Designed miniproteins, single chains, continued (5). Designs and how they scored, part 23

Each design is a single chain, and the fold is of that chain. pLDDT is the mean over its residues in the fold that is shown.

## One batch from the design tools (miniprotein)

Design m16763
Fold by ESMFold2-Fast:
Structure m16763 (fold): chain A 88 residues (1-88)
Amino acid sequence: AMAEELVIREFLNRLGVDSLPDEIREEVLKFYEEMRKKAQKLRPKIDELISKGGEGVEEAVKLRQKFNEESQKKLDELIAKIRERLAA
């Protein structure tokens, strides 16, 4: 799927490699699927907050920022672990 191809391409670029071993590729795609599911689970709450306007919009922004920060930390940890495995 297009989204999976984009995710793998981003990891290839960040790691500086042309391909990923199948086991690592599957781990990357599973990570992406978990993050996507978490984002979808938050979407109804974000949409409700935005629809209320004013303070609701500010709370939606904060919720998205927190999710993005947590997602980025997990992504950075995964990239570091993959780099160690590829270097070994």
Scores: mean pLDDT 80

Design m16764
Fold by ESMFold2-Fast:
Structure m16764 (fold): chain A 91 residues (1-91)
Amino acid sequence: SIEELEKKLSEKEKKMIDEQLKKIKEELGLSEEELEKVRKALLEAALEAGGEIKDISVHVRETSDGTLLLHVTVTNDDGTQASRTVRLPRR
């Protein structure tokens, strides 16, 4: 669950994720349900990378059918990276 994933992160890391999610929500007009999918992907990427989060990057691509593809990458303090792709179908 999201709550179990968040328990493994520091307060600083949770704030970094929350700040990135606010940015994405405002820029892309995401629903709360879509935002939770992105949150889960960021948490999973952070835990896979290990260590402390240093940077978060998000690359957004829209497909010809209107689906948003968000490629989220977490880089830790030693330079290790983990990525997840979130598929958001749009109407």
Scores: mean pLDDT 82

Design m16765
Fold by ESMFold2-Fast:
Structure m16765 (fold): chain A 81 residues (1-81)
Amino acid sequence: NAMKEAEELEKKADQYLDEGNRAFEAGDFDTAIEKYKQAIEYYKKAGELYEPVDPQKARELAIKYVAAALNLVAAEFEKSL
């Protein structure tokens, strides 16, 4: 069941993104970076599973992927200060 697997991976990615955001707000940029990297990987996996069965949903996952990648860049920038 590719749809169910993709939904579970998206949910996992959303959890990692939330954990990364909480770490970022706490000033724990090392944890934020690691959580954002995990979110990116799970969004990528979910998008790959959606693509052959729901291309529109795969595009939505690509947008979430880009948003998580921007959060990663922000966390890396903050850590560099």
Scores: mean pLDDT 90

Design m16766
Fold by ESMFold2-Fast:
Structure m16766 (fold): chain A 100 residues (1-100)
Amino acid sequence: SVENVKAVGEQILAVLDKLEELVLEGKLTLEDIDKAEAEILKLISQLPEKYRKIAEDFAKKFFEEVRKLLEEKDYDKAAYTIKIAKDLLKKFIEKAIKDL
């Protein structure tokens, strides 16, 4: 399960990296956010049960905030929000691996 947490975490980071690239290029759409949320929730379903609900709750709140910022055309804050989520995910992966 250590390998599984790492692999899932790396895949979620790759999705967030793509969203960050798109927002910095001024190309991020609400459709991209919907697709990314669906992909990340599917990846979270592969995590141990202990982490699934917390990760799902965090992901849903994160995507709700990013959608709001895109609707407000606050692209700088959207980019910053994605960067914070990436940093928090990296810390979560490191702690989860150590706890397994």
Scores: mean pLDDT 86

Design m16767
Fold by ESMFold2-Fast:
Structure m16767 (fold): chain A 67 residues (1-67)
Amino acid sequence: MELIIELPNMSEEDVKNLAKTLSDAFGAEAEVLSPTKIRVVFPNEEAKKLAIQFVTTNDPSAKITEV
């Protein structure tokens, strides 16, 4: 269960903090690819769905790509 999340309106610090939150709260494996892009691997489909809702609620401009 893998996503690439692009956050064009967030600061680099906020992107790093989001990556850590995704790892801590959803049991995901998050890697910062660029100042505005995170790669995330989720343990299951439910965690992925909840994380998508969390990200889009906090940043409606987020671009999420399923891999």
Scores: mean pLDDT 82

Design m16768
Fold by ESMFold2-Fast:
Structure m16768 (fold): chain A 97 residues (1-97)
Amino acid sequence: SLVKITIEMLVRGETPKEALEKAQEAADALVLKALELSKEYGSKLVGVSIEQVEPTVFRVTVELTTSAEKADEVKKQLVEVAEEKGEIERVEVEELA
């Protein structure tokens, strides 16, 4: 069975430019971790997005699919990276099959 893991996080800055730069850095870190997890666990990166929610606040969303058996470990490692880069708003695991 497959699951989809979604992590949403907020990234803040003193200016819109600083907030965007931090959001891009967070997105890059999550993508790199997703690629490591793809190699180790066979997970697949679905996408990453950045959305301006306030002038100096951005939401970064990452989505991956993985087997249900690997979901807890994949989620744990992504959450660790997200917590280093900003404020986690939502973590969701959805069964697909």
Scores: mean pLDDT 90

Design m16769
Fold by ESMFold2-Fast:
Structure m16769 (fold): chain A 55 residues (1-55)
Amino acid sequence: SLEEIEERLEKLREETLALFADPNASKEERRKATMEEASATMEYLLALLEKRAKE
């Protein structure tokens, strides 16, 4: 559902911010988190378009 996608995106955003604030986090961990957040954002936008098409 759209709510599940929103919750997942919010969690990924928080995790990405935490990694960028952590001086012990690796560049690979930050890159992976950023890519996962970007992918979730794309899924969210596609879900919004689907919802608007039905309204």
Scores: mean pLDDT 82

Design m16770
Fold by ESMFold2-Fast:
Structure m16770 (fold): chain A 109 residues (1-109)
Amino acid sequence: SHMDIEKLKEQLEQIRNAKNVDELLSAAEKAIKTLESLPSSPVINEAIDIIKRAVELVKKNPNVMDLAKQAIIHAIEAVIKYLEGAPMLEVEILLGMAQINLGVAELLV
């Protein structure tokens, strides 16, 4: 819905503006709760998984914060584009970018 899209856009800006680990984790938790309230779909489920995994990596090693933050940003952008009815290729590219950032972070933990 339009209200879900606007809420996710606000939460995306909170993620982008997070200056430290505590702010990032707080913003990410709110985004996860919003995504979990949406009807289940492969796109939404993958985005939730990416964000949860990024959160766990940051908890283990704060030095991966920037990579985890980029993974979370791209995952939320993918859901926003999906909800807006963007071409599935655009959604899959954003999820792929999120997975790449997550994979690099996992190698550094």
Scores: mean pLDDT 91

Design m16771
Fold by ESMFold2-Fast:
Formats: C-alpha cells, structure tokens, sequence
Structure m16771 (fold): chain A 69 residues (1-69)
C-alpha cells in the first residue's frame, strides 16, 4: 500500500474531519495521532479518524488527497 507523507495525512484527515463538524480538540488529537506514527496508509488514517469519533472511509481520504494534489 502507498505510504503517505505526514503533511498529506494530516491535511487529508483535517479536511474530512472538518467537513463532518469535528471540534478543535478532535482535530488536535487526530494530528497528534498521525504525527506519532512512523508511516501511514489511507487505511491507517481512516482508523485514526474513526477512533477520534469521525466517520470516515478510504474514499473520503482518497478524495481529500486528490484535492490537496
């Protein structure tokens, strides 16, 4: 599976979470969880979002990454 840059992962996660009305505290928790991982796939980003109360799918992350280039 493709490994994401930390900035890509944080950016995509923030876009998905914000669209679902996530709080500032949830966004900070998500960013910290991503920063603590040595490598990330789209699936792992989805898992982090779901653990932090954000309903996300791999399609949501893929779309957000496309928007970020």
Amino acid sequence: PRILDKDEAIGAAARVASRQGASRKQLISIANAISEKPSLTQREVVDILRKNGVRATQADISRALEELR
Scores: mean pLDDT 80

Design m16772
Fold by ESMFold2-Fast:
Structure m16772 (fold): chain A 78 residues (1-78)
Amino acid sequence: MEEEIKKREEEIIAEVVSNPEYSGAVAAARRGVLEELSPEETEALAAVTPALAPAEVEEAAREALETLYKKSKEKAAA
């Protein structure tokens, strides 16, 4: 289950990393997010991204990672 979510997430990130414009930013956000991210938050990211159009997947994945990163930082302070 968590491993399946991770696989899904890696598939999405592989697609977005193919975009050279923000590949570095996505990689940095992914490292930060995945290290801090809870299984629940990782599942939420994987669940929403595949529902989007392929052309929008890259941008949506980046935005979702940024949102989850901020949320995980704030949650750690609670």
Scores: mean pLDDT 50

Design m16773
Fold by ESMFold2-Fast:
Structure m16773 (fold): chain A 57 residues (1-57)
Amino acid sequence: MKRKVEGLPEEEVSEEEAADYLSEVLGISKSTARKLLKEYPVIDFEILQELSKKYRS
């Protein structure tokens, strides 16, 4: 499956790779990152900013 996440290359990445990236970037568990990928199949800059606000606070 193709995932686009801010900071990842345009090339196709697996859901597991995207979840690992989000877990590291947002400081959340990999399980939470997988839930976010279900809610947001593509995570652009706007979505990443909103997620950062939610998990930073």
Scores: mean pLDDT 68

Design m16774
Fold by ESMFold2-Fast:
Structure m16774 (fold): chain A 73 residues (1-73)
Amino acid sequence: MEGEGEVEGGSSGLGALAGGVAAAGALPQPTHSRKTGEGEGELVGTANGLRVTARGRNIGGKRGYGRAVAEPV
């Protein structure tokens, strides 16, 4: 479980990666929970052998976005 990762490069790279996943036709599937008004959400998608995982949190009724990480598979 040890190792170096350079996935956390910047918001610019994250935005481009998220767009790339969608453009590739592999949209990340959000948690299907209509009951969830507030809490933690998780997004996972796959594109061209690339797996994207994004986690977000809801605090006090305000939607907060977390960081997204992508790893080439």
Scores: mean pLDDT 45

Design m16775
Fold by ESMFold2-Fast:
Structure m16775 (fold): chain A 74 residues (1-74)
Amino acid sequence: SHNLEKLKKAIERAREAGIISEEKAEKLLQIVDDYEAGKLSEDEALKRINEELSTLSLEELTQFFEIAAEVNAE
Protein backbone atom coordinates (compact mmCIF):
# COMPACT_ATOMS: atom_id res chain seq x y z
CA SER A 1 0.00 0.00 0.00
CA HIS A 2 1.26 3.48 -0.94
CA ASN A 3 -0.20 4.83 2.34
CA LEU A 4 1.61 2.23 4.47
CA GLU A 5 4.91 2.76 2.56
CA LYS A 6 4.68 6.50 3.37
CA LEU A 7 3.74 5.77 7.00
CA LYS A 8 6.80 3.50 7.31
CA LYS A 9 9.06 6.35 6.10
CA ALA A 10 7.37 8.80 8.51
CA ILE A 11 7.82 6.36 11.45
CA GLU A 12 11.53 5.87 10.62
CA ARG A 13 12.12 9.66 10.36
CA ALA A 14 10.19 10.35 13.59
CA ARG A 15 12.35 7.73 15.36
CA GLU A 16 15.59 9.27 13.96
CA ALA A 17 14.41 12.75 15.06
CA GLY A 18 13.63 11.47 18.60
CA ILE A 19 9.94 12.42 18.31
CA ILE A 20 8.79 8.88 19.17
CA SER A 21 10.49 6.30 21.40
CA GLU A 22 12.39 3.30 20.01
CA GLU A 23 9.74 1.01 21.58
CA LYS A 24 6.86 2.91 19.89
CA ALA A 25 8.70 2.93 16.55
CA GLU A 26 9.33 -0.86 16.80
CA LYS A 27 5.61 -1.49 17.49
CA LEU A 28 4.54 0.67 14.53
CA LEU A 29 7.12 -0.87 12.17
CA GLN A 30 6.05 -4.40 13.24
CA ILE A 31 2.47 -3.58 12.15
CA VAL A 32 3.75 -2.47 8.71
CA ASP A 33 5.94 -5.61 8.46
CA ASP A 34 2.93 -7.83 9.34
CA TYR A 35 0.94 -6.13 6.56
CA GLU A 36 3.80 -6.61 4.03
CA ALA A 37 4.01 -10.31 5.06
CA GLY A 38 0.25 -10.71 4.38
CA LYS A 39 -0.60 -11.26 8.08
CA LEU A 40 -2.80 -8.13 8.26
CA SER A 41 -5.13 -6.42 5.79
CA GLU A 42 -4.50 -2.72 5.01
CA ASP A 43 -7.57 -1.74 7.09
CA GLU A 44 -6.37 -3.84 10.09
CA ALA A 45 -2.84 -2.39 9.84
CA LEU A 46 -4.15 1.21 9.66
CA LYS A 47 -6.47 0.57 12.65
CA ARG A 48 -3.56 -0.77 14.76
CA ILE A 49 -1.28 2.11 13.72
CA ASN A 50 -4.00 4.64 14.67
CA GLU A 51 -4.45 2.91 18.07
CA GLU A 52 -0.68 3.16 18.74
CA LEU A 53 -0.52 6.80 17.55
CA SER A 54 -3.48 7.67 19.84
CA THR A 55 -1.17 7.00 22.85
CA LEU A 56 1.19 9.84 21.81
CA SER A 57 1.00 13.31 23.40
CA LEU A 58 -0.55 16.14 21.38
CA GLU A 59 2.97 17.59 20.85
CA GLU A 60 4.38 14.24 19.62
CA LEU A 61 1.33 13.73 17.35
CA THR A 62 1.70 17.23 15.86
CA GLN A 63 5.41 16.65 15.13
CA PHE A 64 4.70 13.17 13.72
CA PHE A 65 2.01 14.49 11.34
CA GLU A 66 4.35 17.29 10.20
CA ILE A 67 6.90 14.60 9.22
CA ALA A 68 4.13 12.50 7.61
CA ALA A 69 3.04 15.53 5.53
CA GLU A 70 6.65 16.04 4.34
CA VAL A 71 6.93 12.34 3.36
CA ASN A 72 3.53 12.53 1.60
CA ALA A 73 4.77 15.53 -0.45
CA GLU A 74 7.72 13.44 -1.76
Scores: mean pLDDT 84

Design m16776
Fold by ESMFold2-Fast:
Structure m16776 (fold): chain A 70 residues (1-70)
Amino acid sequence: SMEERKRRDEALRRGESLLKKAIEKVQETGDPELEEKLGRVLYRFDLARRTGASVEELERIVKELEKLLE
C-alpha cells in the first residue's frame, strides 16, 4: 500500500539520520561499547534493507538506534 511505502521510506530516512549521529558520537567519544553496538545495528539495518525485510523490522531497528543515542 502507499501508507506502507511511506512508513518504509520514513524508517529508512530516520535510520540513516540516526546512524550518522551514532557514527559522529563514536568518533567524538571513542566509546568501544558504543562502537561494537553500532556495528551490529549497522549490519542488521543494511541486511534488512537489502533483503526487503518488513516495515515492522525496520521500525524495530530504528528504535534500537534511538536507544544507542540515549
Scores: mean pLDDT 85

Design m16777
Fold by ESMFold2-Fast:
Order: sequence, then structure tokens, then C-alpha cells
Structure m16777 (fold): chain A 83 residues (1-83)
Amino acid sequence: MEELQKLEQELVELLQEAAELAKDNPEAQEELFKLMEQLQQQVKQIVDQYNKTKDEQAFNQQLIQLIQEFTKQVKKLIEKLKA
């Protein structure tokens, strides 16, 4: 529970930082938009699986893994924008 909340907060803060760094760069904005679209698509897949199985443990585990993966991708984008 606490781990998921902490990961969500970190991702939100990183997305805000990436958006600020990309504000004057249309190509970076497109890359950030693609990452957000991928995140939304994968969240939908996890929700669809939960609706079939009703497995809350698997649902939480998949969300944690997804957030960790996207946190890593957003950090890479931020590093590119700072370079």
C-alpha cells in the first residue's frame, strides 16, 4: 500500500519535471505524449485482466511493475532533455 502510493507520487513529480523541460521542444512533447499513451494502454490491459480474474494481488503487483517501468522511461527522457 505505502509502496504503491510512493511510486505514484514519484511518477507524477517526474512527469511534471519532464513536461517543464519539454515546454519549448515539440519533439520532446511528442515523446512524452507517446509515453503517456503507452501508460494508459497498459493500465487498460491490467484493468481488463482484473475484471476477468478479480485477483487483487495480481492487479496491485502489475500496477507496481508498470509504474516502476514508466518511472525509468521518464527518468531517461529527463536525462536526454538535460544533456
Scores: mean pLDDT 81

Design m16778
Fold by ESMFold2-Fast:
Structure m16778 (fold): chain A 98 residues (1-98)
Amino acid sequence: SKLTALAILRTAAEMGDIVAAEDVIDMLQDIIQKIDDLIAAKNKGDKAAIEKLAKEINDMTGEDITVDTSIATLQALKDKYQADLARAQALLDALKAK
């Protein structure tokens, strides 16, 4: 496993860095949007958009998404990152309350 920008920012946020906590939220929102765009591209059969979005998500997350990755797998990844986003939002609220 490689350390990703998301993993590094998450560690800083967990150490109490409010700016890093805000950056984690922004990055997770961007990842979720890109997964939605990828699902839409797969439903349209837009191979060029699928390849571009898969690469962008992989670069951000360290996932191994390909043109053959099922919509069900992409939905499960979206659910995973939505859960991560909820945890990141709760952490930011806790840090701001101190």
Scores: mean pLDDT 87

Design m16779
Fold by ESMFold2-Fast:
Structure m16779 (fold): chain A 87 residues (1-87)
Amino acid sequence: PSGGALGGYRGNERLKEAARQLIEALDKGVEEARKLAEQLLSTGSGNVAAGTFLSLQDDPEEAKKALQDLADFSEKEAKNLQALIDS
């Protein structure tokens, strides 16, 4: 069970961080990314990124591209929300 609400910008930040960490792990190897994906699923904080990697683990290159797309999307959304707060 999650003790707190994720919220809009917090959800995007968590997704970005999870995707970034999985990309970093993939740079070390598929096994490292697999371990991290299991941990993210256990904590519930990176389910989308972890699920994306696990669904594409048969093609590490495609998995990495999908994770980069998620990270880029989440980064853009987080920056847009921050700009609205700062404006």
Scores: mean pLDDT 70

Design m16780
Fold by ESMFold2-Fast:
Structure m16780 (fold): chain A 100 residues (1-100)
Amino acid sequence: MKSTAEKVEELFKEFTKKLEEAIKAKDKEKFVEIISSFGLELLALAESDPSLSPEQKARIRQLLERLTHELLEAYDNEEPLEVIRQIIKDTLAEILAIIE
């Protein structure tokens, strides 16, 4: 069975790919849908892990809320794809630091 960290990394990889495709297509509705779907999947994964404390789960939720806000702001401000990649990468690193 894959660790929670490995599952999180796989979810972020698929999320990044789908989000970049939506950005290139200039599909705002799909962009929002992908972020929402990803957040629900990652929260479900965190909630299913009995080794994570309620405090760790709350921190992951807060980081996902920040990720959603930062990505929507970057999209609306027409930020370069590199800025969006950095936002995703920073959030992944912070989540991995919580679960490791």
Scores: mean pLDDT 86

Design m16781
Fold by ESMFold2-Fast:
Structure m16781 (fold): chain A 79 residues (1-79)
Amino acid sequence: MDEKVKELQEALDGLQIARKQLEPVATPEALALMDQAIKYYQQAIKAAKKGDLESAEKYKKKGEELLTQAARLVNDAQA
């Protein structure tokens, strides 16, 4: 339980730092996907704290999918 919450919190902290660093250079669409991913990681932490590890994993996967889409948009913009 605690290890899963710690893992998700570290991921969220890293994502928030990355989002702030990318704000001046990333497209609004990529930033919006990162903001959605942040919300999913927050939901994953909330679920993990309640002991709902299945929901926590589902929210984490949704966040990862959104981050993959954001990365693709950044890569496409760089050609």
Scores: mean pLDDT 81

Design m16782
Fold by ESMFold2-Fast:
Structure m16782 (fold): chain A 93 residues (1-93)
Amino acid sequence: DLAAGAAAAGEADLKAKESITAEEAAEWAGNAGVGKIILEKDGKKVVVDTGENPASYKKVVEGIKKAVEEEFGKSLKTPVKVVSTDPLTLKIL
């Protein structure tokens, strides 16, 4: 399954890089149209919810930038961990 394989590969790559930058996370999420993403830094989890699905690239990037600056006190160049991409990756059975 090409779609399932591509999604799994992208998520695995992000997880393999436990210290990816918030900018890299924003770019991936924006390109994937991710409306809600959960980022983690130093044991603190931050939820970025654009309120849209699919979300615009700019809205995703601005949402992540604001969350990183306000919650972590850092710029988009700070390393973060992607915990969850949005409800679409965790659909209930």
Scores: mean pLDDT 66

Design m16783
Fold by ESMFold2-Fast:
Structure m16783 (fold): chain A 94 residues (1-94)
Amino acid sequence: IQEKLDELFDQFISAVKAGDLEAALKALREMAKLILENDVPLIYVSTLTRAAVYLSALARKAGKTELAQEARDIAFELYEKYKDNELVKNNYLA
């Protein structure tokens, strides 16, 4: 699980650097699915929540409203499952 999360996060970063927000969202969705279906270290949950919020902001600046909403929805799903954890809460609300 951790190896797959690391691979997907590398794909997310590469896509963001290339300006491919659709590819970044795809990697984000796959990471969210793995985190929601498995118990993973909170650092992965915290990192993904921050990445989802960041992608949402980038998509809004690019005028990609639907992509921004999908990224925000992923961040909210992580927030709802882990809202009692301060790192996840603070990353979502930042």
Scores: mean pLDDT 75

Design m16784
Fold by ESMFold2-Fast:
Structure m16784 (fold): chain A 92 residues (1-92)
Amino acid sequence: SSMQEEALKELEKIAKEAAEKVRAGEPLEDVAKWVTEKVEEIAKKYNFSEEQVNQIYNALAWMLNEWYEDPSEENIERLLKRFVELARKLLS
């Protein structure tokens, strides 16, 4: 649906902005807090189920931990693409 595509675009935007914060050297704790607040906002806007919210949080938390272990552009791009593919499946 158009609402699902809009939700996916907003999640992709959050993930891309998180990547920029990682590149800028922002602390993991601060980026994780920002991501949590933004996901909660989108979850309320698009009426996500508790299961969808938990799966999205887990995927983003894993991606952020991996990015802080290897903040290379190649790793950031690869995991961002993987997250978008996963988010599309979770929202379909």
Scores: mean pLDDT 86

Design m16785
Fold by ESMFold2-Fast:
Structure m16785 (fold): chain A 65 residues (1-65)
Amino acid sequence: SMREELERQIKEEEARAVRAYLAGDYAGAAEALLRLSELHKQLGDEEGAQRAEATARRFFALAGR
């Protein structure tokens, strides 16, 4: 189903964000979190989308340091 495919993609992007963060790639982590925000929007999960976007914003700030 579309929901199952979206949930799979969410787990993939969560793993990507974690790997990027641990590697010091804050820009890559932020990009993965923006993709997470879009996936949550496709699920109708506005709260999840907002949390992912806020976290991405924090990681973009880290990338500039």
Scores: mean pLDDT 87

Design m16786
Fold by ESMFold2-Fast:
Structure m16786 (fold): chain A 87 residues (1-87)
Amino acid sequence: SAATEQALRREVSFLEAMLRHIESNFDNMSKEALENAIKYLEAQRARLEAALAANPDLSPELRARIEAVLARLDAFIARLRERVAAL
């Protein structure tokens, strides 16, 4: 539905802003802050995957945008885990 697509567009925009915020503070984050960020981002990833599975009729443009954010989440979670392991 149009309402579902609008909600998902807002969610994706919020996550993009959140990722920029974490990226700007990455080098100054404590181990606990990094671990909390990982948990948060993993939860958001799971929600977006569930949304893709539940909505096969999403516009191709929105599907591609969500898939791009999922790929970015995966890469960034991996970087956060590497940082935690180094501390």
Scores: mean pLDDT 86

Design m16787
Fold by ESMFold2-Fast:
Structure m16787 (fold): chain A 79 residues (1-79)
Amino acid sequence: MTSAEKALDELAESYDPTEKASNVLKKLIKVLNIAIDEVDSLSKSTKVSLLKTIDFWRKLPLPANAEKVLNKARAALLK
């Protein structure tokens, strides 16, 4: 399992509906940075899950730094 796949699983397992969206977004950015570094090693299912997560968050108002990371990760995953 790649570090990105492990981090994504840990993010899903740590799901807390009372957690602030900003904290969830910070955790997601960390996972996406790992995924960008490991993009060629990611399974197809992990890439699909990350793309769905990115597309969901892109529908919400985001800080500029978060938007840049999401767009960079999306571009890397689609190659």
Scores: mean pLDDT 74

Design m16788
Fold by ESMFold2-Fast:
Structure m16788 (fold): chain A 89 residues (1-89)
Amino acid sequence: MSEEERMLDLLGELLGRALAEAARHSPEVLERVLALADELFRELAAARSVEEARERMIAFLERLRALAEEHGLEDLAALADAALARLRA
C-alpha cells in the first residue's frame, strides 16, 4: 500500500474506535471528538502534500490523546499514542 493509503487506513480505524468509545461515555465527549474530526477533515482538504497531511494528522492525534486523558479513556489514549509513534517513525 502507498503511504497515503496506510495513513488513511490508520485514521479510519482510529476515528471509528474514538467515536464508538466517546458515544459510550457521554454526548459531550462525542461532540468534542466530532469537532476535532471536522477540523482535521478541513485541514486535510487544504493540505498540499503528504508531508503536510501527516503534520495535520499528528496535531489531531495529540489533541485526541489530550481529550482521552482528560476523560479517562485509557484505550483511546493508548490507541492515539500508538498512531503517533507510527506517524513519527
Scores: mean pLDDT 79

Design m16789
Fold by ESMFold2-Fast:
Structure m16789 (fold): chain A 83 residues (1-83)
Amino acid sequence: SAEETVQQMKESIERAKEEFKERAKTLSPAEARVLLEMEVGAQEMAIATLYVSDPTMTEEQVEELRKKVDEAEAELRALIEEQ
């Protein structure tokens, strides 16, 4: 279901965020910024692909997932600055 897909995507975003935090500890701030840009792009593309491929997904669900990515990006960008 779209609801289950949204939940799984949220969990995937959260996992990617935690994975990034660990990797960022061993990267320079410049390297971490490039990696963050790539990861954000990949997540945005995944969300767009889900919306196109699943006609039962609502625009509200897509917005919720995009908001999750934006919040994760902001948190990780702040973490890079603190290194």
Scores: mean pLDDT 84

Design m16790
Fold by ESMFold2-Fast:
Structure m16790 (fold): chain A 67 residues (1-67)
Amino acid sequence: ETIELLEAALKAAKEGDMEKAAKLLRAASRTSKHSEELLALAKEIEEGKITPEEAAARIEELIRRER
């Protein structure tokens, strides 16, 4: 479930849907062992501090660490 949410967030980020990506990252944070990193990333996305390409790269790294 956590991996599925992160993969969905990655797809949203790659499509430029940053609002959806942030919501999916917040959902994943509830079951992830990296909850604080996911919440921090969601906040950066919500505040417009990060590009979709940068968000996608960070989500891919977090997926690698969750597996």
Scores: mean pLDDT 82

Design m16791
Fold by ESMFold2-Fast:
Structure m16791 (fold): chain A 65 residues (1-65)
Amino acid sequence: AADAAAARAGALGESYVPYIKELNKRIEEFEKANPDISDEEYFQKIDELGREIAARVQAERAAAA
């Protein structure tokens, strides 16, 4: 949940705050577009979006280093 994600962001530093916000926004938008989605599809989409956003954050950090 958002609370667990926020706790993880605290442990891993400020760079995860934009990641958490973007992930939550995309999940909300996806739910609005697909209100009848199955739990299985929902969790698969969350995992996909989380991976995509995490990869972007990692790429930005790698470019800065």
Scores: mean pLDDT 69

Design m16792
Fold by ESMFold2-Fast:
Structure m16792 (fold): chain A 113 residues (1-113)
Amino acid sequence: SVEEEAQKLIEELEKATEEAQKKVDEAIKQGSAGKLAETRDDFESRSSELTKRARELIAKASPEKAEELQKRLDEAVKKAQEVLNRAQDALDKIKKEYLEGLKKLKELLEELK
């Protein structure tokens, strides 16, 4: 049914969010800006597609089932956005730490002259 297909897409979004969170945490531990950016971009694309498809199916569902599915989708989208925000915050932190490191290196090189 349309409701079963919508539920399955929401479950796929929830699972993709959990997998993306694990990849983000691993990339943070590794200090890998590249892996963080790739994980963010891949997950943003996938979560957007799953959300769009779920919304299209919910629009075709019965009103009572549509309300229930929409609430679950809204929660899943919120959690997905939290993962994307975490990845972006981590990227911003790596960039800041890198720039601070460069400043310290310049100061050290000046002292050695």
Scores: mean pLDDT 88

Design m16793
Fold by ESMFold2-Fast:
Structure m16793 (fold): chain A 109 residues (1-109)
Amino acid sequence: SEVEELIEQAKEALRNGDFEKAKELLEKVPLEEVVKAIRELVKSENKGDVAVALEAAEVLGESEDRRVREAALEVLREASKSEDPTTKELATGMAEAVEKRLRELEEEE
């Protein structure tokens, strides 16, 4: 499907460090489908796939849409409860960064 193709293209953009392209691709996908893909990918036994999932959530946390930013924070908070120490550390740091951004944006409004 077009949704699956956009998600795969976004994953490739993230693997290549092209965060702007990943953001543009993810904005074309329904939020619930992106969240579902991130939740599935973060449970991967492949640490590279887990990193891509967390990076996708961080990109969503930079969205101009408050609903998208809040969804990103929820997914990162869920990942921060991981039994894997590496996933927990990365997700915790990313969640703190998104929370700081949300606070700064609220103070500018």
Scores: mean pLDDT 81

Design m16794
Fold by ESMFold2-Fast:
Structure m16794 (fold): chain A 85 residues (1-85)
Amino acid sequence: SILEELKAKLQRLLELDPNLPLREIMRQVAQEIERLVTVDGRPREEVVRAAIEALTELGFDEAEVRRELERALAEVEEALAREAA
């Protein structure tokens, strides 16, 4: 499932760098969401929901995750728009 894939990826990231700041974790999650949506054709709402669930299961605060992920998704979308131009 998307949830299990994202959770496994997040666990590996935190294992490699336990001091990785939340903003950087959210940036990497946003990049993976865009990859799953644009490359793998997964529904955006399903992927975003699974990402929030994976992060909350790992102990992150849901409200903080939602705010930071929204910010990171906007940044990634802007970067992709520049690449497409």
Scores: mean pLDDT 81

Design m16795
Fold by ESMFold2-Fast:
Structure m16795 (fold): chain A 83 residues (1-83)
Amino acid sequence: DERAVKILEELGYTSLAEQLREAVEKGDDGMRGFLYANTGELLALKGRNQEAAEFYRVAAELFRKAGLPSLAERAEKRAEELE
């Protein structure tokens, strides 16, 4: 979580970083999953594909915990595409 927040701040997405901190505090695994997936896509756009894949794998785990298996499968597939 701290790494994801720092990456979002590093990339200039301060509002997304704050949303991630709030989702962590509230235990909102679904929102955390979406924010990790968004961070992964931003990293992919910067050519940081290895880190992007790692973030999508975390998103998949969070979506699974949130009871969102279709989103988890999509995130896992995206991680595979980025390696």
Scores: mean pLDDT 83

Design m16796
Fold by ESMFold2-Fast:
Structure m16796 (fold): chain A 55 residues (1-55)
Amino acid sequence: MEEVRRRIEELMREFRDGRISRAEFYQQMAEIETEHPEATGLVNEAVREANALLA
């Protein structure tokens, strides 16, 4: 779980910095959720935060 949380934090940082596209961000988040179903809550929280940044 710690590695998954760190990966999500890294993706959020990359998205905030504009280093990855919205499509790439969502794809990576979907991959994390598929590989780690236990992280669904963390993925959903990150997606909500990313959507707020786009508003």
Scores: mean pLDDT 80

Design m16797
Fold by ESMFold2-Fast:
Structure m16797 (fold): chain A 72 residues (1-72)
Amino acid sequence: AIEEAEKIAKEARKKAEELREKAKKEKDAAKASGLALRGIGLETQGVLESKRLGKEKGEPEAYEKAKEIAKK
């Protein structure tokens, strides 16, 4: 249960890193800034949600919320 929650958080971190790398290649400064900020948001929310799920015994509903955070 906790292992699956950590996996979802790691996916969120990976997506955040992809957004940061994409921002470095983006020519439009405004778009680049938006991508970088979105990446930071996803990583932070993913980590916090993973910890919360760990405390709540990894219920199925908690997994769905973590997936939603990682997806957005």
Scores: mean pLDDT 63

